# Designed miniproteins, single chains, continued (4): the designs that were tried, part 49

Each design is a single chain, and the fold is of that chain. pLDDT is the mean over its residues in the fold that is shown.

## One batch from the design tools (miniprotein)

Design m13671
Fold by ESMFold2-Fast:
Structure m13671 (fold): chain A 96 residues (1-96)
Amino acid sequence: MNKKQLDLEVIGTLAAMHLALLARISKNEEDRKALREALDEFVKKMEEYIKKNDPKGAAKALRDTLDKAAEKSTDPEIQAELRRIGDLAAKEIESL
């Protein structure tokens, strides 16, 4: 595996762990469901773009997936955090 793919996997893993923690601490079932769906879609998209060695595509797919999850959430703090994770992860990936 090349360094760019490894860095992309590390960034993806850290973002996925953060999403999993948000799902565990969320107090309502709608937010837990949205976070679980976001985690599943995020992992699938990251694996796809790591395989393609396309960091720009990965960054866009990440933002789009987490923005859609934020739209489904009923908690403004969770919405803001999902968008924040997406932006931070995408910026790190775009720098590769």
Scores: mean pLDDT 75

Design m13672
Fold by ESMFold2-Fast:
Structure m13672 (fold): chain A 66 residues (1-66)
Amino acid sequence: MTQQQQDIISQLAQEAAQKVAQGQPEKKVLDEVEKKLKDLGLSQDDIDYGLKVTKHAIDTVRAKQA
């Protein structure tokens, strides 16, 4: 991945974590992130990585709110 693509993944992960923290369903938010990553033309491996980063960000935000 390029640095620009990694930066976009990090931004999407943070936005997704914020949306879940605000009460959006996790599956809906993850589906939206997957669509955005596909729109960027990323490989399936890079999409899977981006979703893993996003899930970790969501879990981290939830842990901080407990």
Scores: mean pLDDT 80

Design m13673
Fold by ESMFold2-Fast:
Structure m13673 (fold): chain A 89 residues (1-89)
Amino acid sequence: DELFKKVKEAAERAKKTAESDPAKAPAALGQTLSLNSEAVLELVKKGDYETAGKINKYAGDAVSDARRTALAKRREAQRRAAEEARRRA
């Protein structure tokens, strides 16, 4: 379905952004959620609750995964910087 494809593409971009530039992850996640809301609303208006549920679950899972990745990458970078500073001190 075209709506599902658009949400998947946005989710994949958000995941890549979380991996490469965690600071930009919130904006990419916001875009994914906006597209999900639009797609779910359109499908619900058509009575296609099954596809709406699938899109909503996929987007939710993808956003949660990307958020976890961004937080983990940020914490790891902070920890490495702290360890390096301790070794030099």
Scores: mean pLDDT 77

Design m13674
Fold by ESMFold2-Fast:
Structure m13674 (fold): chain A 84 residues (1-84)
Amino acid sequence: MEEIKELVEKLKDKDEKVRLEAVKKLKELIEKDPSILKDPEVAKAFLNALKDKSEEVREAAQEALAIVVNKEPEVIDFLEKLLK
């Protein structure tokens, strides 16, 4: 899906504002369907956002992670598998 691919690219952008907008949009998509994080490309971009240089980007990613834990905790097992 083009929208998801565009978000993954924006999460890698050099501009902090672009990355922040991308993580906020990803949070909206996760709120609708947390299973999008079962895509390894999306999951890796999300994990990178949790480690971002910007505190605001990290905080937005942490909020999205909290949504995943509450709605579909199975996704956490998938994320841990990627860290192997």
Scores: mean pLDDT 80

Design m13675
Fold by ESMFold2-Fast:
Structure m13675 (fold): chain A 90 residues (1-90)
Amino acid sequence: SAEEAKELAKEVLSLIQELLQKGVSAQDIYNEILRVLEEEDKSLAEELKKLAEEYGPMQAIRKTIETLAKQNRIDILEKIKEALEKMLKG
């Protein structure tokens, strides 16, 4: 649902902030999200790469998560959340 997608997007953004506070680089977070997108949706992976060239990794990530929420891509948001949670655990 749209509500579930918005909540997942918020959780993903919170995990990104926790990773940054732990000292994980924006580039490493970007690389992990790109890896998930390359597996799940290659066209979204290509769009993320273009956004990163124009706006840098963090702004590209934010725009991509917003797009995933608007498109109700709960499947991809859950995969990103899982990947970031694994990064946070070390």
Scores: mean pLDDT 89

Design m13676
Fold by ESMFold2-Fast:
Structure m13676 (fold): chain A 60 residues (1-60)
Amino acid sequence: SLEDERAAREKALLDETGKRSQAIWDEREKSGDVEAYNQKVLDLQTETQRRLAEIRREGE
């Protein structure tokens, strides 16, 4: 169903976001740059929310 397709796309996006979040954390561990980490996390959260809203809008 379209709902199943939407759920699959949301799951794929969240999996991708989790991997990107881990990479940002690993970069922070290596660099010690907390300010850059905080900015990248906020940017990732904003992008993820925008992309989730777009996927959800397709189901309306």
Scores: mean pLDDT 83

Design m13677
Fold by ESMFold2-Fast:
Structure m13677 (fold): chain A 92 residues (1-92)
Amino acid sequence: MIRVTLPTTESQMQAAVDLVSEVFRRVRRDGITDPARIRELFFEIARELKAPLSDEQLQSLADLMVELLARGFSLDQIAGILHLMMHAEVAR
């Protein structure tokens, strides 16, 4: 049971997209598979980008990415899923 707290404003959604893109870039470049390291990267990159996201929103994004990777989804598939979720507030 994953408690998901999604971005609620357009600026938070854009920050989440930028954050996830940078995390994917580093995970892909460095071959990172450790769930704990992936979670740490979300917080490190959010600080670097000064993302206006709460700790609960960062934790939700990190947990979702880790869960999807554990289920065998590729980074490109996860990017597609996250784009769909971030546009869920616009799509009924």
Scores: mean pLDDT 72

Design m13678
Fold by ESMFold2-Fast:
Structure m13678 (fold): chain A 75 residues (1-75)
Amino acid sequence: KEINYEELKKLAKENPGKYTIEGDLTPGQALAVANLLKEAGATEVTVIPSKFTYSGKPEKAKITFDDGTTYTLTL
């Protein structure tokens, strides 16, 4: 379930709603992904900082869609 930015944008347009972003994101990466989701049709975006979710490197983010589907976004 690994996706890129192009695929995320397409999926978000097809599934408008609430999104959760979690992982080892820098504030800039989190803002960029949140803005992409909002532009694609997200009604609400929740960002969870990596220090509270899991250990890793800021190379990937976990995106959870309103329907509960999860994807790994490669940054």
Scores: mean pLDDT 71

Design m13679
Fold by ESMFold2-Fast:
Structure m13679 (fold): chain A 78 residues (1-78)
Amino acid sequence: SLAEAIEALDAGDYKRAVEILYEIYLNDPERREEALEALADLAVFVAGGQWERAGQLLKDLPEDVREEVMKRAKERYG
């Protein structure tokens, strides 16, 4: 759930937070956009605006999903 992703972020478990958000993206079509936006926000804020670090944080996502998340992050914060 989104709440579990937030708990993982608060614990500093960024890998788990990314995994939970990706599962929401796959399994809940109504929350797909929310999950992509949350992944973009996580990438920007956890990486401190460093795009290389953001890409590394998202490395375990499929390439097409990672590129979509990075595109949204750059459009919103770049």
Scores: mean pLDDT 80

Design m13680
Fold by ESMFold2-Fast:
Structure m13680 (fold): chain A 95 residues (1-95)
Amino acid sequence: VAIALAAGVLATLAGTLAVKAATTREELARGIAGALLGAGAIFLAEKLGDALTAGREAADGGLAAYLAGYKVSPAAAALGLAAVVLGALAAALAA
C-alpha cells in the first residue's frame, strides 16, 4: 500500500512540476510524457503489491520471515526499486 501511494505521489508530482514549468506548448507535451512515465511507476507498484499479497497466509504470523525472504528476492526488490526510479525519472524529465 505505501509503495503504491508513493508511486502515485511521484506520478502526480511529475505532472504538476511539468505544467508548473510550462511556458510553451512544447513544455506541456513534456508534462504529458512525464505523467505517462508516472503512470508506469504506479503499475509497477501495483505488481509489487500483488507479490506481497501472494504471502497472505504468512502475513498473519510469518510477516518477519516473509520480509526476510523479500530482502534476498531480487525480483521483489527490483519491482519496488523500478517503481521509485521510474517515478523519479518522470519527475526529472518533467522538471
Scores: mean pLDDT 55

Design m13681
Fold by ESMFold2-Fast:
Structure m13681 (fold): chain A 95 residues (1-95)
Amino acid sequence: SERQGGIDFTAIAVRLVGSLVEAEIRGEITREQADELLKKFHELMRAVRAGDDEAAEKYLEEIHKLIDTIPNPEFKERLKKEVEEAVERLREMAA
């Protein structure tokens, strides 16, 4: 069901947004960094849904580069794990 797929993608996005908002409130990242990560994640989701593996790999690499600019090592590791888990779930749901 296309509607069910949309709900699952939204749930993944909401979890990531929640983590980014929490980190911004705590001063771990800037609002600009949070916005940029969210935009690139949306582009990654679109590429995965379209079956565009080349674009998906490109956006994932750009996301990792942005995460590497974050000075907090614990948050950096946590966010990388959350992104990898989200990508795994997105690929599983892409039909």
Scores: mean pLDDT 74

Design m13682
Fold by ESMFold2-Fast:
Structure m13682 (fold): chain A 76 residues (1-76)
Amino acid sequence: EEELELLLKLAEKEGAVFESREEAVKALLEGKKKNEELKAKIEEAAKAGNEEGKEGVKKWPEILKELEKALEEIRK
């Protein structure tokens, strides 16, 4: 939920102006790709024994689930 909002805010900061729902969906797709890259880095940190990395890995499945839900609702 919070991460989804952050992804949308990041797209807006990149100079995106949402004129329609389709633009919001496009921003979510872009954010999802960046999210996967970030997830890989957090997972690497967790493997190194980082407590912070382990917390991030635990939260990632829930964040991805929320992203998928939001995308499905917007696509409707």
Scores: mean pLDDT 55

Design m13683
Fold by ESMFold2-Fast:
Structure m13683 (fold): chain A 68 residues (1-68)
Amino acid sequence: NAARQAAIDAARAAGQTELDNVLKEGEKRMKEASKESFEKWMEAGTEYKKQIDALQAEIDARLAALEA
């Protein structure tokens, strides 16, 4: 149980770090795109949302596998 809990905690922390990195990169991209054009800002926002949603689903799947 302790080893399993440690693995879950580590996977959760790693997933949160990955998510935080994508969030920070997305914010930077959105800020840069907004200086170029509205169209690029919209494109960056759409890409960023898809990236976050995909990563969140992957993290959730990894955690579920460890709990099974």
Scores: mean pLDDT 80

Design m13684
Fold by ESMFold2-Fast:
Structure m13684 (fold): chain A 67 residues (1-67)
Amino acid sequence: EEELNKAKQTFEDYKKKYDEMKKRLSYAQENKDLFSEEEIKQIEEDLKQARVDYAKAKAKYNLLKSK
């Protein structure tokens, strides 16, 4: 139960971060005049990392839920 609760909290935290990074990239793409190419590239890398972290947290939470 405690492990499942911790995995759920971790999943929800990474889901929020992933959603925030998606919104940030969308904003940068809509407002390219406000961002440098390097800043946009950094946002894309941050999004890639957030996606990986979210996927790992989701997999762990789902594994614990199935037990």
Scores: mean pLDDT 82

Design m13685
Fold by ESMFold2-Fast:
Structure m13685 (fold): chain A 114 residues (1-114)
Amino acid sequence: AAAPDVAEGLALLQARLAAAPPEEAAAELRQLAAVFDAFGEDAAAATLRALADLVEADPSLRPLAAERARRVLELVRASYSRVTPTGDLVRDAAKAAAADAGLEALRAEVEALL
């Protein structure tokens, strides 16, 4: 189950990335991408790297990049249902598939902004 503390943590991460200097925000996004690469979350890692590149190319887009980074983390957490099913296999499979599709669409959106 998603704990309330997780939603709070994601909101704080978004606020921190939006307020950070562009170089620090980009560095943190790349560090998060490296963590996701280590877990085999290739689509999430690629999207986070694209967001880091976006922040470096246009610092005025930091708030957008921060919001999209939060969405990446929310989608990865939604995909977690593939590993820890809630007991409804059809619902868990549909939720995981929707999260994977959301990550792919978000990555394409971010890459188009570069």
Scores: mean pLDDT 73

Design m13686
Fold by ESMFold2-Fast:
Structure m13686 (fold): chain A 89 residues (1-89)
Amino acid sequence: PIVLTDEQIERIEKFLKEHGEEVEKLNLEIQEIVEKSKSLSKEKQEEIKKLTNEMIETILKLARGEISPEEALKKLKELLEKMKKIIEE
């Protein structure tokens, strides 16, 4: 299991407080992609899974203070756009 320190949790909470509307929009779009991915080929599902893992790593890097909130949002948006391309027929 991923265990976060209090400092890492505080960084995530601050990010959500300052960028909550942007994060909520990303969350809704990710949920739509995940639902659509259920009807895709196994190969495309694995590509979506890899991009989802990169999103998780981006959030962990933000929590660790390795990237800025602005860099994290940019990376998450880029990964979301890649996911959208995979689900487009």
Scores: mean pLDDT 78

Design m13687
Fold by ESMFold2-Fast:
Order: sequence, then C-alpha cells, then structure tokens
Structure m13687 (fold): chain A 80 residues (1-80)
Amino acid sequence: SGKEAAEEGVRRGEEGARDREEGLEMIRNGGDAARATGLVIRGIGGGLTAVLLGKQAIKQGDEEGGKRAIEAGERAGMVA
C-alpha cells in the first residue's frame, strides 16, 4: 500500500507542477487570467496531495517512494 500511495503522489505532484507552470506562463504572456489562476490553484492542490501521499507512503514503509512524492509536491509549489 505504501508503494501505491507513493506512485499516486508522484503522479499528482508531476501533474500539479505542469499545471502550475502552464498557469504561470499564461500570466507572463498576458493570457486569460482566470484560466491561468485556476491552473495555478489546481497545480498547488496536486502538490499538496503529493506531499500528503508521500508522508503516508513513508509511514507505510516506502521511504524512497514517499520522498519522491514529496519532492514532486515541492516542485508543484508546496513546502513539505
């Protein structure tokens, strides 16, 4: 179960980092501010989920997978 939490956490963090960067790029390029803000918020939410799942994975014995999930969440803009 720790492995599943870690894998889901990495996926959520990676998706969040992509969404956040897309939203920030839209803001920099003068795109749709509402859509850009929604992407950044979605990205941060993915990062939070990644950090929480990473901590769960560590508690369940997948320390290396959990650390990867936390790192993915941090790249999405969350502080672990």
Scores: mean pLDDT 85

Design m13688
Fold by ESMFold2-Fast:
Structure m13688 (fold): chain A 99 residues (1-99)
Amino acid sequence: GIESLKAASEEEVEELRERLIAEVRTHWDQVPAEIARTEAEVGAEAVAEDRAAVVAKMDALLAEYAGKAPAVSVVAAALRGIAEGLPVEEIIARIEAAV
């Protein structure tokens, strides 16, 4: 949970950052298809509302933990970028810049 992320060591933060970057690079091309599939199952409006809620929640975590819990910031930056539908290069740049 978030408490484990808040307690993460510098080494654990860098391992998490590398893992998230690798996962985004490997699976980023599948994200639009997964969104389209979910929209077909639950409706485009519901998916848009859920994505907006994730963006708002991640923005709140970034505002609260920036410079205080790097592992939280790394995870929040990744999830926010994915939920917003940013290009893979921008998602990776935000993960790399998270503090």
Scores: mean pLDDT 79

Design m13689
Fold by ESMFold2-Fast:
Structure m13689 (fold): chain A 91 residues (1-91)
Amino acid sequence: MKKVYEKAVEAKKEIKEAAEEAVKFFEEQGLKEKAEEVRRRAREAIERIEELLRDMVENGTPEEKVLEEIEKIKREFLEYIEKLKKEAEAA
């Protein structure tokens, strides 16, 4: 499944990059616990994408459904990071 695999690689990369930026932001603010929460959430999002790929191969989940779920996982993570950064700046 070339298209699904490519989307998964791109989504995992975007999640990692967004997480690294957010971790740096929170560490610079002295918010180490929030930085660790971001790292944990990023690992969970990546694991969910990996599980979707395995379910597609093992159980024949339709490609279109897998693509939609990958996009949803990525979008939810990016929205979470933006919200968390905005809350930290509200002082």
Scores: mean pLDDT 83

Design m13690
Fold by ESMFold2-Fast:
Structure m13690 (fold): chain A 61 residues (1-61)
Amino acid sequence: VEEDIKKAEEFVKKKPDKKELDKAIKEVGEELVTAAMAKELGIDIPPEEYTKKTAYELWEK
């Protein structure tokens, strides 16, 4: 579990393109990827909104 969280955080720091983001969501899960993006940007998001759509919106910021 902690390893997947670290992978999501490292992935977000590398500023991936949309295809790479989609691959990470498939490998690690949309919840962990979205949570890592929110943490990196300093945005508070409720757990029920940790979705692929939210990850894409945060990626465009």
Scores: mean pLDDT 72

Design m13691
Fold by ESMFold2-Fast:
Structure m13691 (fold): chain A 92 residues (1-92)
Amino acid sequence: SELREFLRRQAEEVEALLPTLTDEAEREAARRVAEAARLLAELRLEGARRLLELALEQGLTEEQLQRALAHLENAPDPVFQLLREVLEEHLA
């Protein structure tokens, strides 16, 4: 699937940015978002959801996760929307 290959590459790009992020919480949020994108690439929606839930339970904020999601640059709207929907459903 072109979508799976795209998500895998985006996760790799976000992971490459981790050493450049100066804030520990921003780095952790980006790491969690990249891992969720990898899980989603494998069609493991429950795994992606649970990882984002654990990030929030462990003290990462909605704002930090949303900023990390913005690192998925050039993501097609449906991919970005799906990751955002998983996050929003957890917060509802």
Scores: mean pLDDT 69

Design m13692
Fold by ESMFold2-Fast:
Structure m13692 (fold): chain A 91 residues (1-91)
Amino acid sequence: SLADELDLVVEGTPEELRKMAEQARKAGPLGRIVAAVMEGAANGDLEKTRELVEQAAREAGFELTDVKITKEIKDGKEIYKAEVRLRRKPP
């Protein structure tokens, strides 16, 4: 279905997120948005994530409205979570 707003949540280790991003990039414009979120989350850099997601969103006809990155350490592993909100640009 066509939605005016998209909420994306990704979570994992940097290694898991990078591996998932490679697959997501192959799924067209929306997949490139998901890949940008995953790549940004893997680096833990909020501003880089914002830049990558804004670029991918623009190509898919969306704009970035919110982005959050959270880091947690579990069993000596870094787990990153990224929460992204996107909105379809008006015609």
Scores: mean pLDDT 82

Design m13693
Fold by ESMFold2-Fast:
Structure m13693 (fold): chain A 71 residues (1-71)
Amino acid sequence: MILPAGTRIEKDGLVYTLVRDVELIEDEHGYFGIAVARVEDAKTGKDLGEAVVLVEVHPDGSITVTPLEPL
């Protein structure tokens, strides 16, 4: 499974935008991969830089992002 560059995921008032296409690995709980995302404040649009994130696509099609480093 591939998530295209520009995929946007909102979490905890932040918007994570994938900077390149990400190939996800399938496991027993869905799909996952490690990606680089541009981080923006969801309310102000302020650029907060880039973060390394865990991206998960769940069986229901929902996408979640978990930052692997503090912002």
Scores: mean pLDDT 81

Design m13694
Fold by ESMFold2-Fast:
Structure m13694 (fold): chain A 66 residues (1-66)
Amino acid sequence: MLIGGGGAGDTYAIAIKRGDEVEIRFFDTKEAARAAFDELIAKYGPEALSQEASEAAQEAAKKAAA
């Protein structure tokens, strides 16, 4: 499982990859997004952090913020 986070303006997103499936979760605050991200990393370990997932999350946040 791969996890990444991103933000644009006041919109934040977390991407969770399960094989070729991608789930995007949106947050309207940095605090909520960081809490959720930290929980996922604590559960799956820091090796779950993915640059590709982070890019997907940031793109989703940019689209939602526009």
Scores: mean pLDDT 79

Design m13695
Fold by ESMFold2-Fast:
Structure m13695 (fold): chain A 120 residues (1-120)
Amino acid sequence: SKEKIRQLLAEAERALEANDYDGFIEKLKELVDYLVNSKLSEKERREALGDIANLAVRALQRATPEQREKILETLGEILKKLSPEDKKLFYDNVLAQLDANDLDPETRERVKKLLEEILK
């Protein structure tokens, strides 16, 4: 349901605001597992993937180096669960967020390489 996705997004954002990166990672995994197993419309799925991309980029901006590594590893595992179309959509949304946000060049390059590898 849209309500369950909104709930999980709010819980992930709350964990991020509390600097609870382990909780954030757990909620991000739950959110994607729910998304891939749910009978959502194309529009609802696209909107959810955009929101997830935004949260992931915000988390990378705020994370310590150690937490950043865990987030990147988690993103790799999550992306493997997505369809090719959803992977491409997520990639495009992440790139748009990276362009809009102040993220260090090394982290940007690593995110880009991770996404490119998964799209192959």
Scores: mean pLDDT 79

Design m13696
Fold by ESMFold2-Fast:
Structure m13696 (fold): chain A 109 residues (1-109)
Amino acid sequence: SLKNFAVVYLDKTFSKIYVAIVKDGKVVFEPREVTWEEFVELLKKYNIKDIVYVDKSGTTFDPRVAIFLTILANKYPEIKDIRVVDYVLVDPETDPFEAIKKAIEEILK
């Protein structure tokens, strides 16, 4: 079971990132809105490489994941081997904080 991961919710503009960090099956960083720079520092601080992506596209696949990973690879090459390991599908109207909480519950079950 996955015990060390970040849960990421991106708004439709990619200007806002909502993130929570789970370490050893416990939430060590509660869901918050962060900048891209703060997000990268959180991944480094907690040594996180595995991302659970909150997909609000209303489909099984969100093509925006490829854009997210491309931004990380091109603008923040100091963080290596970052991968999306799971997707949690949510209703497009779901609040970012509730969506992240749902994702944590589904991964840790």
Scores: mean pLDDT 80

Design m13697
Fold by ESMFold2-Fast:
Structure m13697 (fold): chain A 81 residues (1-81)
Amino acid sequence: SSLEKEADRLQKELLRLVTAAERLDLSPEQRAEIARLVAEAKALFRQLRQALDQGDEETARELIERVREIVERLREIVDAA
């Protein structure tokens, strides 16, 4: 489904950004924020997979938007470094 494809895309983008961040000279505050964002994203991806498996498209869409916000924040940190 389109939602499953979007979830996969976001997961791949999250992994790419985390890998990029490992090579950056980030402050302790930035590293702590990244760790928090990654933990939150992992929890949301678990909920998203469950919603998708149950056919709960409304919950899946809401979770995808929340993951998008996290990915965008992580991208901002990586791009500013």
Scores: mean pLDDT 88

Design m13698
Fold by ESMFold2-Fast:
Structure m13698 (fold): chain A 75 residues (1-75)
Amino acid sequence: MEEAEELARRILALKERVAAGTLTEADQAEAEEIERKLEADPALAEEVEKLTTKPLLEARAKRAKKPELAKKLLE
């Protein structure tokens, strides 16, 4: 799904900013909007999770910073 791919890219970009410690209020608002959208569509959430799990694992190996907000995006 093109929507799942777009959301996955946005989530990965947000996780990158979280890892860098540069998360802003605007980034948090975007993360909450994405989270709400994924909760409304479980099938979309599953597709997004599949697209983000491998890059997330690689990011975690290279970046140690993981604020609680980033953990919520995994849910």
Scores: mean pLDDT 67

Design m13699
Fold by ESMFold2-Fast:
Structure m13699 (fold): chain A 83 residues (1-83)
Amino acid sequence: MLEVSVEELRQALEHQKQLAAYIKANIDTMSPEQLQNIIDANREARAQLRALRARETDPEKRALLDEIIAIIDETIALLESKL
């Protein structure tokens, strides 16, 4: 089923924070092709999360989705700034 738990969203938020930190630490060593691939992957993830957010009625899940989307938006902006 397409249903996501609060626990899964909290885990996703922590993973997204870790990925963002890794990108920030390693961005200057990445090729333009690597940067573009990460941007494309993050745009796809963002689209999926926005679709989940549009259907979600639980306030806690909505808040977690908003936080994850915000981190992805910041990550995309950072990556695009290096192209």
Scores: mean pLDDT 86

Design m13700
Fold by ESMFold2-Fast:
Structure m13700 (fold): chain A 86 residues (1-86)
Amino acid sequence: ELEAQLEAARRKAEETVEEEVREALEELDKRPSLSEEELAGLIKAAAELRRLGREEEAERLLRKASELSGRPLEELRREMERVLAE
């Protein structure tokens, strides 16, 4: 009983993370540019996704941040690595 409920809750949490990432990407698609504060927030979000093993979602956020900020993807990956080391 409890184990089945925990597995269902975990699966739903995984679906929720995927949905939240999709909504964030859709919102970013409506924007022409990204502020430095928003960029920092996206890098932190990508680091958190990577901690959760969501490497593809983290990469998608970084690519979108690169496109909107004009900063190289390799630079944003290095900043994400710094956040992960913290």
Scores: mean pLDDT 75

Design m13701
Fold by ESMFold2-Fast:
Structure m13701 (fold): chain A 89 residues (1-89)
Amino acid sequence: MRDLAARGVQGLGQTAIDNMQNGNGTGAINSVRIMVNMTRTYPEVSSVARRQFQTVIRSGQRQSQQSTPSQSQIYQQTIRIAQQGIDHV
């Protein structure tokens, strides 16, 4: 049976990507922060979280290259938090 925490991390990763694409930087930042906290609380999700952080980073990098300077700053903050998550797991 798949862990509910692992499914939660996958959902948060997708929510972060969707929020970045829709220009909701606050939502994207909050989603990756929750992912980092879940990794600290549930070490068993570390491999799933690492893959989700990598996907968020790639999506954020692509959006940053095609966005306005203000949007790019939000994407860069989301990328930094996701990178901190990878460094922690």
Scores: mean pLDDT 79

Design m13702
Fold by ESMFold2-Fast:
Structure m13702 (fold): chain A 86 residues (1-86)
Amino acid sequence: SFEEELIRRLDAARTVPEQIAILDEARSQAVTPEQKLSIAIAYYHLGKFYEGLGLTGAADYLFRQAEKLFSELPEELQEEFKRLTP
């Protein structure tokens, strides 16, 4: 699935710039609202991970991308995003 391939690519990535590039590429290829939801969640979780590591600049970028995608989602998927994120 789109989600499984995205997770696989992120797990294989070795550097912060590579992980961000993978998400940015996935975002540019997203067609459906469900794909946009999956990418928004991935941006948020990666941002939280980098925040925990003290990588505040990278985390801020990722949170801004997640917020931007969230604002483009229909109401039902915005509620799903909230359920899957703190």
Scores: mean pLDDT 85

Design m13703
Fold by ESMFold2-Fast:
Structure m13703 (fold): chain A 66 residues (1-66)
Amino acid sequence: MSKEELIKLAEKHEEEALEAARRGDREEAARHLQLAVKYYLEAGVPHDEVTERARELAERIREALE
């Protein structure tokens, strides 16, 4: 896949993680978070940027699960 396709796939998994969290599916939310991280790293996004994105997404997942 191209870098652009990998970034789009990572973005889709971020959206799916939040959607899973909104329906109370903690396991599915975690799975999509992990996939988003994987695809950002494969796309060559810097590790520090991916770490910050993952932290922010995990916080949003926690809020959505309540």
Scores: mean pLDDT 86

Design m13704
Fold by ESMFold2-Fast:
Structure m13704 (fold): chain A 68 residues (1-68)
Amino acid sequence: SMVERIEKQLEELERRLREHGATLTPEEKLEYDVELGILKIQIALSGASEEEKERLLERIRRLEELLR
């Protein structure tokens, strides 16, 4: 499903940021911000429930905080 694919993409981004987040360049941070923005659009357009969408968006928000 689309939701399952989004969750797998989020898991991969969370893993990459956990492993490399402290060493990211400003350019790499911008690339992650763009990827997260695309995921937000995919979540909004998905057939997921509002509760599932909010849960996924909360995960994205936490990753955006790490890129601050």
Scores: mean pLDDT 83

